# Designed miniproteins, single chains, continued (2), part 67

Each design is a single chain, and the fold is of that chain. pLDDT is the mean over its residues in the fold that is shown.

## One batch from the design tools (miniprotein)

Design m6300
Fold by ESMFold2-Fast:
Structure m6300 (fold): chain A 85 residues (1-85)
Amino acid sequence: SAGENAAIGGLNLLAFASKFLTPEQVAEAARGLAERLEKRVAEVGATPKAEEAIAFLRELAEVGKDLTGEEAAERAEAQVEELEK
């Protein structure tokens, strides 16, 4: 679906970018991505996978300040793998 494709694309971008961002920037990026995905879901319809991605991004926004960029990237990559099942 369009929502799932947006979620996977955003998470892949976050996984790549997190290696170059500070923990605070990772938390902010995760928050922004969650907000954009919530708006997309409102426009095209919610799926369980899109809702799971939003929940993941909201959690990453809360804990991202305590993670290294590498740890944040690993978590985002794992979430992409979970969504692709």
Scores: mean pLDDT 80

Design m6301
Fold by ESMFold2-Fast:
Structure m6301 (fold): chain A 66 residues (1-66)
Amino acid sequence: SKEEMMELAVEFLEHMGLKELAEKLREAGEVGIHMGLSLIEEEVKADPSNEKTKELLKKIKELLKK
């Protein structure tokens, strides 16, 4: 669901220490979800060894299949 995708994007940003940006994404709604997904994908490219970021991206892709 969109809510689950938002929570995953927020969790990623909080993990990165960007709590204020995470709160702003919730206010942006659907646009915030797209921004969060882009940030997660960029982080996977920047650090492919980060298992937490890979796990979050995998969960988002599974939500898109439902």
Scores: mean pLDDT 68

Design m6302
Fold by ESMFold2-Fast:
Structure m6302 (fold): chain A 53 residues (1-53)
Amino acid sequence: NEIVSAYRYGASVKTIEIMKKLGFIPADAKIPPLSTKVGRQYSVEQLKAVAKE
């Protein structure tokens, strides 16, 4: 997954904006919960729900 991989190795501005839109991270996008190796709460279903809004 490009979103996860890019953030793990240094997310681009576009990737950060997408993650904010999808609800992975708040307005201050520096610590991406989805990109961490620790258990994350974001699932594909949650991503789709946020993407609609």
Scores: mean pLDDT 47

Design m6303
Fold by ESMFold2-Fast:
Structure m6303 (fold): chain A 65 residues (1-65)
Amino acid sequence: TEAVLAEFERVVRAALEEEDPAEAVERVGKWVVAHQDRLDRAAVRAILEAHFPAEDAARILSLMR
């Protein structure tokens, strides 16, 4: 849903502001795994690619089933 995607974008922004880059990737990855049944892969990719380097975005996406 749009609300879950808005929450995801807030989590991504908070992680990037509060954590080191490697820890931000781990925090966002854990959130994505916990909520993957409620998330559209294409929408998650778009948000990740807007905020992370391509390699980090791809790594997080690879955690989704």
Scores: mean pLDDT 81

Design m6304
Fold by ESMFold2-Fast:
Structure m6304 (fold): chain A 80 residues (1-80)
Amino acid sequence: EKELQEALEKKDYEKVLELMLSKAPEMAEALGLPVEVARLFLEAAVKALKAEEVEGDKEKALEIFKEGKAEALALVAKLA
């Protein structure tokens, strides 16, 4: 978590995404989801965080989360 904290402090969202995606298999296992779905949630979360923290746009952050949720649900349906 130290590396994630340092990346967030430096606003290095590429590194934040890399670190979060490295946890996708663990998150997928914990939630009972396919890894691809976990990756989509993490990508949406980092993108929304950047929109809120860097751009100060809470509406855009919420919209990114809604889009990520829709993509994740579509992928679950496709994999079923």
Scores: mean pLDDT 75

Design m6305
Fold by ESMFold2-Fast:
Structure m6305 (fold): chain A 79 residues (1-79)
Amino acid sequence: SLTEIYKLIQQAYDAYRKGNKEEAIKLLEEALEMIERELAVTDNPIERHQLRGAALTIARLAEKLGNEELAKRAKELAG
């Protein structure tokens, strides 16, 4: 669900603020996998737009973490 995706993103931000870069990356990867899965099964345009917005948020934090590959993957899902 979108709620679970944003919960993972929030946990990733908390890990980033604490200096736990590896944990932050793992949480963002989990959130991105959920977005990929939900985009594959939903035709709802509002839900797709919200999922793409979440992917963009992941891309921004991935860039701050220096993970260019994760940032690129998230941007591709965002459109």
Scores: mean pLDDT 89

Design m6306
Fold by ESMFold2-Fast:
Structure m6306 (fold): chain A 70 residues (1-70)
Amino acid sequence: ATYTATTPEEAAAAVRAGWGKTVVITGLDKEGRVVGVGRYDLTSEAAIQAAIASAEQGIKQGLTVQVTTL
């Protein structure tokens, strides 16, 4: 499943919904171009926090963040 987040709260919720799975976090600019991609195995709280921090940084920079669960 893919979730689109435009707020830090949406990003955190989308990442936590993938607990125990692998997620791909994609940052998109205003034109829909991929600016950044990260892959995270959400098997520990540390990995979840790292994924959330990455997604929140994208939101803070004005990007739309997509969280795709594999």
Scores: mean pLDDT 84

Design m6307
Fold by ESMFold2-Fast:
Structure m6307 (fold): chain A 84 residues (1-84)
Amino acid sequence: SHMEELRREAVEHLRRAAELAQKNGDTTLANIARKLAEMVEKGEDLDLVAAFAYIASAIAKKMGLTEVAEHLERAADLLLEASR
């Protein structure tokens, strides 16, 4: 249940990152965030998805998309907690 809750919260943050990226006109980053959410929902390796989310967060920060980066980083943290 706790791991399921962490995964759900991570997906919510990834979806929020996608919405904000799309609203800011960054289709590439929005697509990346959506794909990461799909990977979590498909049961892909959470360590791998967390690694990609951290990379996406770093890219978003470099682009000045601070709120997008915060959601991606929070998702990555939650996924690492869920993976143990």
Scores: mean pLDDT 89

Design m6308
Fold by ESMFold2-Fast:
Structure m6308 (fold): chain A 72 residues (1-72)
Amino acid sequence: GPITVTVHDYNEEVKKLVDELVAAGLATKEEVDGKNIKVTVKPSEKTGKLIKKIIDSGAKVTITVNGKTYEV
């Protein structure tokens, strides 16, 4: 099923990674405010790699899978 990722400290690097997911048809995005982005993603190997890059960039991330929420 879909995964929801909320990025709390999105910047130009994170925006680029989110835009890559959206351009690939793997995600939809919703801006919550000027610094927070909610992304609904389709599970895939590419999606997993891009989410890891977002986390590795130092962004604070909240991941919701099957109604369970995880803070990274």
Scores: mean pLDDT 76

Design m6309
Fold by ESMFold2-Fast:
Structure m6309 (fold): chain A 91 residues (1-91)
Amino acid sequence: MKKLTKEQEEKIRKAWIDALKNLTPEQRERLERAVKAAREAYKNKKFDTITDEQFEGIETIRLLAELGEATPEEVKIADEMFNYIKEKAKK
Protein backbone atom coordinates (compact mmCIF):
# COMPACT_ATOMS: atom_id res chain seq x y z
CA MET A 1 0.00 0.00 0.00
CA LYS A 2 1.38 3.41 -1.05
CA LYS A 3 1.99 6.08 1.63
CA LEU A 4 0.09 8.61 -0.51
CA THR A 5 -3.03 6.41 -0.23
CA LYS A 6 -2.75 6.42 3.58
CA GLU A 7 -2.33 10.22 3.60
CA GLN A 8 -5.44 10.54 1.41
CA GLU A 9 -7.37 8.28 3.81
CA GLU A 10 -6.20 10.40 6.77
CA LYS A 11 -7.28 13.64 5.03
CA ILE A 12 -10.69 12.10 4.24
CA ARG A 13 -11.05 10.95 7.87
CA LYS A 14 -10.22 14.46 9.15
CA ALA A 15 -12.73 16.00 6.74
CA TRP A 16 -15.37 13.50 7.92
CA ILE A 17 -14.61 14.24 11.59
CA ASP A 18 -15.06 17.97 10.92
CA ALA A 19 -18.25 17.27 8.93
CA LEU A 20 -19.65 15.08 11.74
CA LYS A 21 -19.23 17.98 14.20
CA ASN A 22 -21.12 20.34 11.82
CA LEU A 23 -23.87 18.01 10.53
CA THR A 24 -27.30 19.40 9.73
CA PRO A 25 -30.26 17.59 11.40
CA GLU A 26 -31.08 15.92 8.05
CA GLN A 27 -27.51 14.66 7.56
CA ARG A 28 -27.43 13.37 11.14
CA GLU A 29 -30.68 11.41 10.64
CA ARG A 30 -29.26 9.89 7.44
CA LEU A 31 -26.08 8.76 9.23
CA GLU A 32 -28.11 7.38 12.15
CA ARG A 33 -30.16 5.31 9.67
CA ALA A 34 -26.94 4.05 8.02
CA VAL A 35 -25.52 3.06 11.44
CA LYS A 36 -28.79 1.25 12.27
CA ALA A 37 -28.66 -0.61 8.93
CA ALA A 38 -25.07 -1.72 9.70
CA ARG A 39 -26.13 -2.97 13.15
CA GLU A 40 -28.97 -5.01 11.60
CA ALA A 41 -26.55 -6.56 9.07
CA TYR A 42 -24.26 -7.56 11.97
CA LYS A 43 -27.15 -9.04 13.96
CA ASN A 44 -28.19 -11.14 10.94
CA LYS A 45 -24.56 -12.09 9.99
CA LYS A 46 -25.29 -11.20 6.33
CA PHE A 47 -22.00 -9.48 5.53
CA ASP A 48 -21.91 -10.83 1.94
CA THR A 49 -25.00 -8.77 1.04
CA ILE A 50 -23.92 -5.48 2.62
CA THR A 51 -25.67 -2.52 0.97
CA ASP A 52 -24.06 0.88 0.33
CA GLU A 53 -26.10 2.26 3.26
CA GLN A 54 -24.84 -0.48 5.61
CA PHE A 55 -21.24 0.13 4.47
CA GLU A 56 -21.72 3.88 5.11
CA GLY A 57 -22.88 2.93 8.62
CA ILE A 58 -19.75 0.82 9.24
CA GLU A 59 -17.47 3.69 8.13
CA THR A 60 -19.44 6.15 10.28
CA ILE A 61 -19.05 3.94 13.39
CA ARG A 62 -15.31 3.63 12.73
CA LEU A 63 -14.96 7.42 12.44
CA LEU A 64 -16.97 7.92 15.66
CA ALA A 65 -14.65 5.39 17.34
CA GLU A 66 -11.61 7.49 16.32
CA LEU A 67 -13.35 10.47 17.97
CA GLY A 68 -14.05 8.39 21.11
CA GLU A 69 -17.80 8.91 20.59
CA ALA A 70 -18.75 5.34 19.63
CA THR A 71 -19.90 2.85 22.27
CA PRO A 72 -17.73 -0.25 22.87
CA GLU A 73 -20.49 -2.39 21.31
CA GLU A 74 -20.59 -0.24 18.15
CA VAL A 75 -16.78 -0.37 17.84
CA LYS A 76 -16.90 -4.18 18.13
CA ILE A 77 -19.64 -4.41 15.48
CA ALA A 78 -17.78 -2.15 13.03
CA ASP A 79 -14.43 -3.92 13.60
CA GLU A 80 -15.91 -7.42 13.15
CA MET A 81 -17.82 -6.42 10.00
CA PHE A 82 -14.82 -4.59 8.51
CA ASN A 83 -12.49 -7.53 9.28
CA TYR A 84 -14.98 -9.96 7.70
CA ILE A 85 -15.13 -7.88 4.49
CA LYS A 86 -11.32 -7.52 4.49
CA GLU A 87 -10.74 -11.29 4.94
CA LYS A 88 -13.25 -12.11 2.20
CA ALA A 89 -11.53 -9.68 -0.20
CA LYS A 90 -8.17 -11.36 0.63
CA LYS A 91 -9.32 -14.54 -1.20
Scores: mean pLDDT 66

Design m6310
Fold by ESMFold2-Fast:
Structure m6310 (fold): chain A 90 residues (1-90)
Amino acid sequence: SEEEILKKIDESKKKLKETEEEVNKLLSKGDYKTAQEKLNEFVEEMDKLSKELGDVAAKLDPDSPLAKKIKDWTEYVTNKIKELYEKLKK
């Protein structure tokens, strides 16, 4: 249902914030390896959700509000993951 999809998007944003906070905390302690492992675990979870939501979006009109929210969410999470990986390079 649309409500279940929106709930999954909101929960994923909450997990992203928690992951960002944990990664930043680990980096501040010099624990680069654990920070990378935590980020990789989050990325694997997001890849699974992205596939599920992508399958839903493929059945929707691309101009529908729900399809646009799925696209915006995918772009948002992808950009945040990229930002966190850039922090791991230093």
Scores: mean pLDDT 84

Design m6311
Fold by ESMFold2-Fast:
Structure m6311 (fold): chain A 94 residues (1-94)
Amino acid sequence: SKEEALELLTEVGKLALGAASRADRAGDAALAATFRQVAELSGEAAKLVEQGKFEEARELVERVRDLVLANADRLPADLHARMVGLIDRALETL
């Protein structure tokens, strides 16, 4: 549903901002920038979902998925698995 997609995208954004904050504290500015981008794209996808633009939202969520997968080895395994799970559920809902 639209409500489920919004909840999932909100949670992805929260986890991404947490990952960015953690990366900043570790001195990894590049990883922090990547996860801020994940949060920004998730937020934009949520706006598109609110507007009923599911196809455009899906394109942004696929970009989010690509960014998270490209950085799998740079995240704690549990955080990576949780983020991918939420992203995959969002894509399934859209």
Scores: mean pLDDT 88

Design m6312
Fold by ESMFold2-Fast:
Structure m6312 (fold): chain A 94 residues (1-94)
Amino acid sequence: SGEELLLKGIDAFRQKDYATATKYFQQARDIFIQNNDTLGEAISLYGLGEIAFRQGDHEKAREYYSKGAALLNKLGIDFGDIVRTLSEYLLSLL
């Protein structure tokens, strides 16, 4: 369910429908939190960060990226691997 919402968010983001993408990424995040899925929560936060960045809200984007990075650090994923891990995951869903 969380993964399905994440895919819908990514599809909306690709279409530049940022309102719909935001809704799906927020819903995906909530489900991943409920399921204690730290990786899914982090990916959802990076999706929200990318939307904020594309909308010119660089401070909000930084906040989302920082929250996602903190979650990935709990999984032993260091900062240098974050961008690669997220890019690989997002590309696998596109």
Scores: mean pLDDT 82

Design m6313
Fold by ESMFold2-Fast:
Structure m6313 (fold): chain A 78 residues (1-78)
Amino acid sequence: SMDQRRQNALEGLQTALELAQKGDIDQAIRILERLKEAFSDDSELVEKLTQAINALKNGDIDTAIKLLQQAIEELRAR
């Protein structure tokens, strides 16, 4: 269902956010790459996930955290 799919995305985003905040960057990227693949039809989510992954890869952790928080808020508002 769409509700279950949204819940799965929220759980993945929350996990990636928590990992990024703890400095476990490689695991955060892995979770976000899996979400990007699972939600490839959600262009808005894919774009934000791509930006967050790029920020993490570039060491811009603060930007990545803000992007992940925004993605969580946007999905909760759907």
Scores: mean pLDDT 85

Design m6314
Fold by ESMFold2-Fast:
Structure m6314 (fold): chain A 61 residues (1-61)
Amino acid sequence: NEKVQREASLRAGERVGKREEAERLVKEGKSFTEVADELGVPASTATGLAIESIGDQLDEE
């Protein structure tokens, strides 16, 4: 379904944006719980997003 395809694309875009915010907050010294609260996601999701952003940053740096 086209709706399922759009939802997947929106989730990917939303995840990228949240990953950048998670990385910024972690760099500011925020805990994963504080990052989760700020982004409105579960702590496990915030942790995953932060780890993924750090991996990409290591390649860029």
Scores: mean pLDDT 65

Design m6315
Fold by ESMFold2-Fast:
Structure m6315 (fold): chain A 63 residues (1-63)
Amino acid sequence: TAAEEAAKAIEAKAEEYEKMLEEATGLPATVTAEPTGETKVKLTIRSGELEIVREIDASKVKV
């Protein structure tokens, strides 16, 4: 599904973003993507004590 493909695309870049975030903040970071239905992906970014959760359209992530 679109959401699953988008989640995989984000996961493929998760390590890259995690490293970038760690370099910028000096704190460990984790990026996780989970399909939400057919068309949306739930993105969770953790950096130290911070946790950011966002829902994005799969159509915006797919390339």
Scores: mean pLDDT 74

Design m6316
Fold by ESMFold2-Fast:
Structure m6316 (fold): chain A 55 residues (1-55)
Amino acid sequence: MSDEELEKLVEENVPYKGPISEGLRALNTLRKQGKLSDEEYKRAYKIMQQRRFES
């Protein structure tokens, strides 16, 4: 998956407001659904953190 596709998937599926645990739960759900590999999960986590920092 490209970085652009990952950013879109995070924007559509992962909350950036509220506690970080909610974002982590969403990312874990995507990984369990097979929508994210282990490598893509790590990249998506960094994208989520960056969005929270910028928010």
Scores: mean pLDDT 77

Design m6317
Fold by ESMFold2-Fast:
Structure m6317 (fold): chain A 73 residues (1-73)
Amino acid sequence: SAIEAARKNLALMEKEAPTVESVEVVSAEKDGDNARVTVRITGTDGTVTEATVLVDENGNVVEVLDIKQSKAA
């Protein structure tokens, strides 16, 4: 499913990116044939990026709905 593909891709991103401290799936919901996924990415420098994206059933990002970035440290 689109939600499962998105979660797998996010887990792979955390593993492959040495500048990423953590990746958290904040929410994931089915939206027709797509999934609406909100993720929080924390960098090793304390940068926090929160993004909401629409993902299709193949795991492709169709649309970025919202993106916010802050530096908490």
Scores: mean pLDDT 71

Design m6318
Fold by ESMFold2-Fast:
Structure m6318 (fold): chain A 77 residues (1-77)
Amino acid sequence: MAEFDEEKFEKELQEALELYKDDELLSRLIKEHAKLLKEQAEKGKLNTERAKLLVEAQRAYAEGDYERAQELLEKLK
């Protein structure tokens, strides 16, 4: 079973952007996270460690801890 499901990803991305549409910083972090996941999926190369960090970052900004989310995303550059 594929770890990355584009339809589910797009749905979750849209839900997150709608929830945090008034928070510009959080919206930017969500978009950055989405770009990293899509890039890895399109190349057919998902690194398990990077995938775990991206999921952790997603949880952080979903809980309003965007400072932690930003730090995790910076480490993934």
Scores: mean pLDDT 67

Design m6319
Fold by ESMFold2-Fast:
Structure m6319 (fold): chain A 86 residues (1-86)
Amino acid sequence: MENLSLKDLLDYALSIPDPELRKVALTLLYIVNPDLVKYYYPDFKPDLELAKERFGEEIERIQKLIDEGKYVEAVDLAKEVILSLP
């Protein structure tokens, strides 16, 4: 798989045809980089409940990594999840 920037992931997420999966991908990006998502979509409201229904374990791990200052690992996990979406 190609190494993608967070902006490339945002573009990928926006290209997801399923609106629920697109919202999940945008919510994952919001968790790891809220400033990026708010810059392009200032009125976007993340849907943590929807994201947790699909990727609860991954969301919990991402949030824990961010709280522990392990930002790179959190971003890598978010990338893996987003790129797994059809």
Scores: mean pLDDT 79

Design m6320
Fold by ESMFold2-Fast:
Structure m6320 (fold): chain A 72 residues (1-72)
Amino acid sequence: SMVEKIRELARELGLTDELIDRIVEIASKSKEHAEKILRFLEALKQAVDAGELTVEQANERAREFIEKLEKE
């Protein structure tokens, strides 16, 4: 499922368990949000793998992104 793919990607990115739980909760409630989250995490993974972002910076960006989605 898309939610399981999101969970796996977030774990591979080294996101905190707290962030992963929040991401999965949002993704489980809305298919539109799940698709948006998946694309965002795929882009973050590519940036980390390319050495453009550190894992710490990826966690920060993911937290900011999820906080914005939670307010919508």
Scores: mean pLDDT 86

Design m6321
Fold by ESMFold2-Fast:
Structure m6321 (fold): chain A 57 residues (1-57)
Amino acid sequence: MEPLGLPRERAPAVTKAAHRAWGKDLEEAEKIFLEQGFSPEEARRLAEAIVADDKAL
């Protein structure tokens, strides 16, 4: 997600990971981003964003 201020080189990996994390809980989403080589802090921020979007009530 570009709104998260990520480098352009990371954008395809973020999009792919976000698609896989869709409908997953925070822990599973974080694991997916970690597998893509994001730092633990980046992975958590991205996982939280995806989980919050999925839980948009």
Scores: mean pLDDT 65

Design m6322
Fold by ESMFold2-Fast:
Structure m6322 (fold): chain A 66 residues (1-66)
Amino acid sequence: MKKIEELKKKIEELKKQITSDNNVAEARAQGDALLAKQQAENTRLKAMIDKLKEINSKLEEIRKKL
């Protein structure tokens, strides 16, 4: 009676738990990849900062005149 079905279900449950644990390691790797992307974007932000400095200088002149 149903012993084989119960064993199969137990094996599938164990497989699901193993897959879940593997996902944790993969999520960690994804985190590292996202950090690398952010650092690459920081290079782009440097160019924008240079622009902002120039604009801020002009705004300073206007405010001094006011």
Scores: mean pLDDT 70

Design m6323
Fold by ESMFold2-Fast:
Structure m6323 (fold): chain A 74 residues (1-74)
Amino acid sequence: MLSEEEKERIEKASEETLELIKKYLESLPLEERPEVVELILESLDRLEKHPNPAIVEQAKKLKEEIEELKKELE
């Protein structure tokens, strides 16, 4: 099991990643956003197969947030 420090670090990294993804997508032309969202979702699907449950949990949360954002961008 990961230390509490490592778990907290993963949670913070996940939050920072979500904010960066939102800003990046906002900076892109509307035409390019769906393709980039699909690439991000594919990357998160790979993280859901990670043996570390903390990473899997954060990947699932990020995926849900990005899927919701995709609906708002369409």
Scores: mean pLDDT 76

Design m6324
Fold by ESMFold2-Fast:
Structure m6324 (fold): chain A 104 residues (1-104)
Amino acid sequence: MLVGSEPSAPSTANGVTVQVRAEVDPERRELTVYVGVSGAPASQLTIKVEVDGKPVDSPVEIVSDTTAKAVIRGLEPGEHTVTVTVTLPDGSTATASVKARLPP
């Protein structure tokens, strides 16, 4: 059963808006990070996902022009901070963060 977080506050850089939300699968102990983008196709953006300040080794998958996804495994129980940084072709960045909790 999935436990969803509320979406992050939107962050905007040069007409591109980014929001992040996380879903926890407690049975698989997986965190799925969804990156919502508007103002530019997700395929034109460099999307970096970090958990607790550490880069995710899982690939960021472009699901659609408005959505990217990363699945993170091996996290310990407790609260984690997911930070997403989106870099535009001009070098501008937008950063959004959300908290997710894995059950014990």
Scores: mean pLDDT 78

Design m6325
Fold by ESMFold2-Fast:
Structure m6325 (fold): chain A 74 residues (1-74)
Amino acid sequence: MAKVTATIAGDRAVEAGTKAIKLMSSIPGVLSISGRVEGDRLVLTATFKDKESAEKAAELARSIPGVESVEVEV
């Protein structure tokens, strides 16, 4: 399994967070998506069946305005 962590600016949490959830959940092989507020930021964590699905999800998340960082862990 692979994990994607996206950190989103708090002032864009609703807009960018909603887009990130929709895009990542559309990837075949998504297993779970969860979000938590850490300070003034929204942190989204998604898990995927394989590394290829996670990398595709990370690429899509990076394209969203308001996403500050995206990390992939396998």
Scores: mean pLDDT 81

Design m6326
Fold by ESMFold2-Fast:
Parts: structure tokens; C-alpha cells; sequence
Structure m6326 (fold): chain A 77 residues (1-77)
């Protein structure tokens, strides 16, 4: 697990080889709906940190990771 701003990012390895991403707002205790990504902790951390540096909100970060997973499966960047 790692932190991006006030968000605690928890990663769980799934039997299908993907990672389940869970975000928790450490200030409010809010938990966001989990989703699956194709990647590793380093790649996910890098993507989220880049979006955080651009002042992206949590919804934007979630959508970008879902889009990245789909793009990586359909088209290599």
C-alpha cells in the first residue's frame, strides 16, 4: 500500500493476475468502489502521482486508471 495526498491506496493481487485497487480517504474515512487494473504497484503509483501532480480529483484518477488498463489491453502505449 501507499499514499497519494490524503488517499490510502491498497492493492490486492487477484487470481486472474490483475490487481484490485481500493482507495480510502484517510481524512474522511470514505471508501471508493474497488476496481481491477493490469499492472504492478510501481506503475499504479507512478500514474496516480502524475495525476495528483496535475491536481486531478479521485474520480479523475479512478477513470484514468480504468482507461489505462483498457488501453494497455487493447493498445500498447
Amino acid sequence: EFMVNQLLVKLFQLPNGKLEVRLVDTTTGAQYAPFEVDGNEGNIKHALQKLSDQQADVATMLQALKEYDFEKQAFAP
Scores: mean pLDDT 67

Design m6327
Fold by ESMFold2-Fast:
Structure m6327 (fold): chain A 60 residues (1-60)
Amino acid sequence: MEEEVRRAEELAREVKEGMRESTEKAAQQDAVLGERTRKAAEDTEAVLDAYVERMREELE
């Protein structure tokens, strides 16, 4: 039970790290693309955080 939550947290951390690198690379190629990627990353981070919290609640 807690192991699944821990794995979800680890995956969320890895996804956030990957999004950070993608945003930096996008910004280096095109400022507009970088801005859009940054906003998408912020939205995705909120979804990932909500997902982990929901998993904690659902697993009882």
Scores: mean pLDDT 76

Design m6328
Fold by ESMFold2-Fast:
Formats: structure tokens, C-alpha cells, sequence
Structure m6328 (fold): chain A 55 residues (1-55)
């Protein structure tokens, strides 16, 4: 696995991502939300720091 991108996002931001796993860390609370993606458009569910990891 490798880190493909690390970006600050706001809720509702659309990112174009490869197949892999997306982690969103809320910067205020530190809570992490994880989701899998088959690639394409991902819409951020909350404000935070997003990390995309691929195989």
C-alpha cells in the first residue's frame, strides 16, 4: 500500500480518487472515518484531512 494523496477538505467537496481506502480525520475532534472506493468521485462527508491509500 502507498499514500496517494493527503488533502484538507470541506464537507461536500468532490475528490477524484483511485481504487483504495479513504480516511477522513476531523481536525477539531481527531475522529477518523474510513471508507473503501473502487475509484472515481468521492464526496467528503465532513470537514477534515483526507488520506487516500492504494494497494
Amino acid sequence: MKIEKIEYVKKGDVLEVPKGTIYIKDIETGEITTTETDGGNYTATKDGLVVVITE
Scores: mean pLDDT 78

Design m6329
Fold by ESMFold2-Fast:
Parts: C-alpha cells; sequence; structure tokens
Structure m6329 (fold): chain A 75 residues (1-75)
C-alpha cells in the first residue's frame, strides 16, 4: 500500500496498537479531524508521542475508565 512506502510509516514503532496506527494514518492522509477510542492509558501515551510526527494536535477526553482521542491536523 502507499503507506508502506511512506517515510512517516517506515519510522513508526512496529509496536503501535492497530487502532492508534489507523487513526494516525487517517489524519495524515485525509487532513481531517479523527476521533478514536475508547483507548487505554498506554495507547494515549503512543498517540502523544506520534501526533507531532503527523503535524496533529491531540485532545484527550475521559470516557469512563478509558479515554477518547481527537486528532486535529495543524494547517
Amino acid sequence: SPAENDPFFKSLPFDLYPEIRKALYEVYTTKKVVTTGPVSINQVGQAKRAAPLIGAKLDITLDGPYYRLTLTPIK
């Protein structure tokens, strides 16, 4: 796929949770706001580290014992 040849995706840790990797890819390719969750604190940590790499702002909302993530592309 195009993502497999993208330098950004080649630099991503292989250990990213699939839902975090998918959300990052969607923001990166569409340049639109993406919301994902519910996710654990470990997945929040991954999103915090990776969001700047795609030029996105991360907003975190508490969702019971988990979190919802909103990734907003910086224009």
Scores: mean pLDDT 75

Design m6330
Fold by ESMFold2-Fast:
Structure m6330 (fold): chain A 86 residues (1-86)
Amino acid sequence: MVVKVKGTLSFMDENGRLLGTAEFEGTIDTSTGEVTLTVTKGWGEVKEGDVFKGKITGISGNYIVGEGVIEKQNKKVKFSGVFTEL
């Protein structure tokens, strides 16, 4: 099932260096853990309109962690943050 979400994320590189933070809106597929998120506000190296595609690797309440790619920048990232369903 695909659910609509919004929240805030921190993006890190493969070494755990903070690249940026973002407010986002997007979708989570609860059967696969796949996420597609659009940045609504970005800070650091993350910009408004950036699209992130990835997978959730861990969930604890509304806290999520995962891995994926910022598509337009072709950057592999790890993410962590909080979300709520719309």
Scores: mean pLDDT 81

Design m6331
Fold by ESMFold2-Fast:
Structure m6331 (fold): chain A 71 residues (1-71)
Amino acid sequence: MKEAVEYAVKRLKELAEKYNSEELYIAALTLEENPNATLEAIEEMLDGLKEKYPEIKEELDELRKKVKELV
């Protein structure tokens, strides 16, 4: 799980910078403060972000896939 959380944090920060999104950056910080986050919690967060930001759905789906591969 540590590698999955670290990857998700890094990728969310990159997406936050690319799309100038404070909410994506806050999501990254929330995960960074919770290194023991479960796969289910990460997936739920990403699903919420996809509904709010459909324009980056493909990037969030790829992030979700990579997180699952690292668990």
Scores: mean pLDDT 80

Design m6332
Fold by ESMFold2-Fast:
Structure m6332 (fold): chain A 74 residues (1-74)
Amino acid sequence: SSLEEVLKKLEELKEKILEAIKKGDYETARKYEQEMLALYTRFLHETDDEEAKAKVVEKMNEIGKEIKEELKKA
């Protein structure tokens, strides 16, 4: 998968996780978090492009921060 496709998919999964948390559907949020982690781990394992890896790591750190902030509101 291209870097752009992976970043787009991570953003889509983030939106689904945040929506599930806002609805109190923590089971669905956890399932999307697992999908996001699997996508992230697969990309890092299959890619030798250090620049692409750095961008995906940065995106994951940003997403993790947003999820933690939303969970603190519950």
Scores: mean pLDDT 86

Design m6333
Fold by ESMFold2-Fast:
Structure m6333 (fold): chain A 81 residues (1-81)
Amino acid sequence: SLIERAEKIVKEAEEIYNKNKDKLSPQNQAIAEKLLDEMKKLLEKLKKTKDIKEQEKILLEIEINLGLLLLIVGVSKVIGE
């Protein structure tokens, strides 16, 4: 189901953040935490949504936030923060 896929993505995002948070600057940690919070809010919205097309849009938003989280984790070492 779309909900099961979204739950897996959010769980993977939390695991990625937890494994990398000690290597992030305080600023990048705060950004990553905001992205995780947004993904969790979108997951709760998805669970309350009955329209399949709207569920697909919410899942896409969760996937976009995951992409941004991966970028923040990936670039933190390059910018020297």
Scores: mean pLDDT 82

Design m6334
Fold by ESMFold2-Fast:
Structure m6334 (fold): chain A 88 residues (1-88)
Amino acid sequence: MEPTVEELRELLRLGGDLFKILGLDELAEEAYAIAEAELSKEELLKAVAELQARYKAAAEKVNADEEKSKKILEEEAKKLGIPVEELL
């Protein structure tokens, strides 16, 4: 199905909400601004593609930080003799 302008704007708003939950406030603000701008369908499609590329780069960084945090938690649990599952 070909997405409508309204569906693309809704996708951008949902993307902004997701970015905000992930702590990516800069991307969230940009997504919201684009969703509310009077842009053509072609411009909205380009904006979605651009934000997806930026999100992928940011998600790789977030995933690395999450894995690092998990590793620190596992190391501390081991020092305390507590199963990591009881700390999560």
Scores: mean pLDDT 69

Design m6335
Fold by ESMFold2-Fast:
Structure m6335 (fold): chain A 107 residues (1-107)
Amino acid sequence: MSVEEIQRIADEIAEEVLKENSDKVFGIDVDVEKLPGSDEYKVTIRVYGKEGASEEDILAIAREVAERVKEKLTEMGYEVVSERFSAPRRDPRTGRLAAEVELVVKK
């Protein structure tokens, strides 16, 4: 399976979650990269809050995206190697509250 396939799946899930949470979320970015020298892929999910969204809300939404992505990739034969949540913080470039989840998966 390819970076493009994982990216498409994660983007489709992110779009669904964004639609469900459009009152709290400004946008969701997904980045997928193949790790050098391995069969592992790193999936980075960033959820950007709207004005007035809480850290708790944005982290919960990031968890929801991560869980749906994990479920779909596992169904497709991927193994989840690791999951890391970063504490929600203001993005220095945009000033928006952002939460980040990093998944590492392999086939």
Scores: mean pLDDT 83

Design m6336
Fold by ESMFold2-Fast:
Structure m6336 (fold): chain A 73 residues (1-73)
Amino acid sequence: TQKERASKGVLGATFGGATKDPEDAKLLQQRFQNTQLTRDRFQDWTRDWLTRTNDPVEMEYNMNRKRYLEGLR
């Protein structure tokens, strides 16, 4: 369900780094290797975002937004 998926996202990002999906893992690794500064800024934003969005519904919404932005490169 949506609650479980959002909860898994929070746990994955906080605990394991949310690299469960092959696609997401590849994208994250690529960005990580490209620019260290970009990685640090992205992590700060992600951390703040996770802290503020502890609601499962909001997390699902933000996950979609994140994927949208990742498409931009």
Scores: mean pLDDT 51

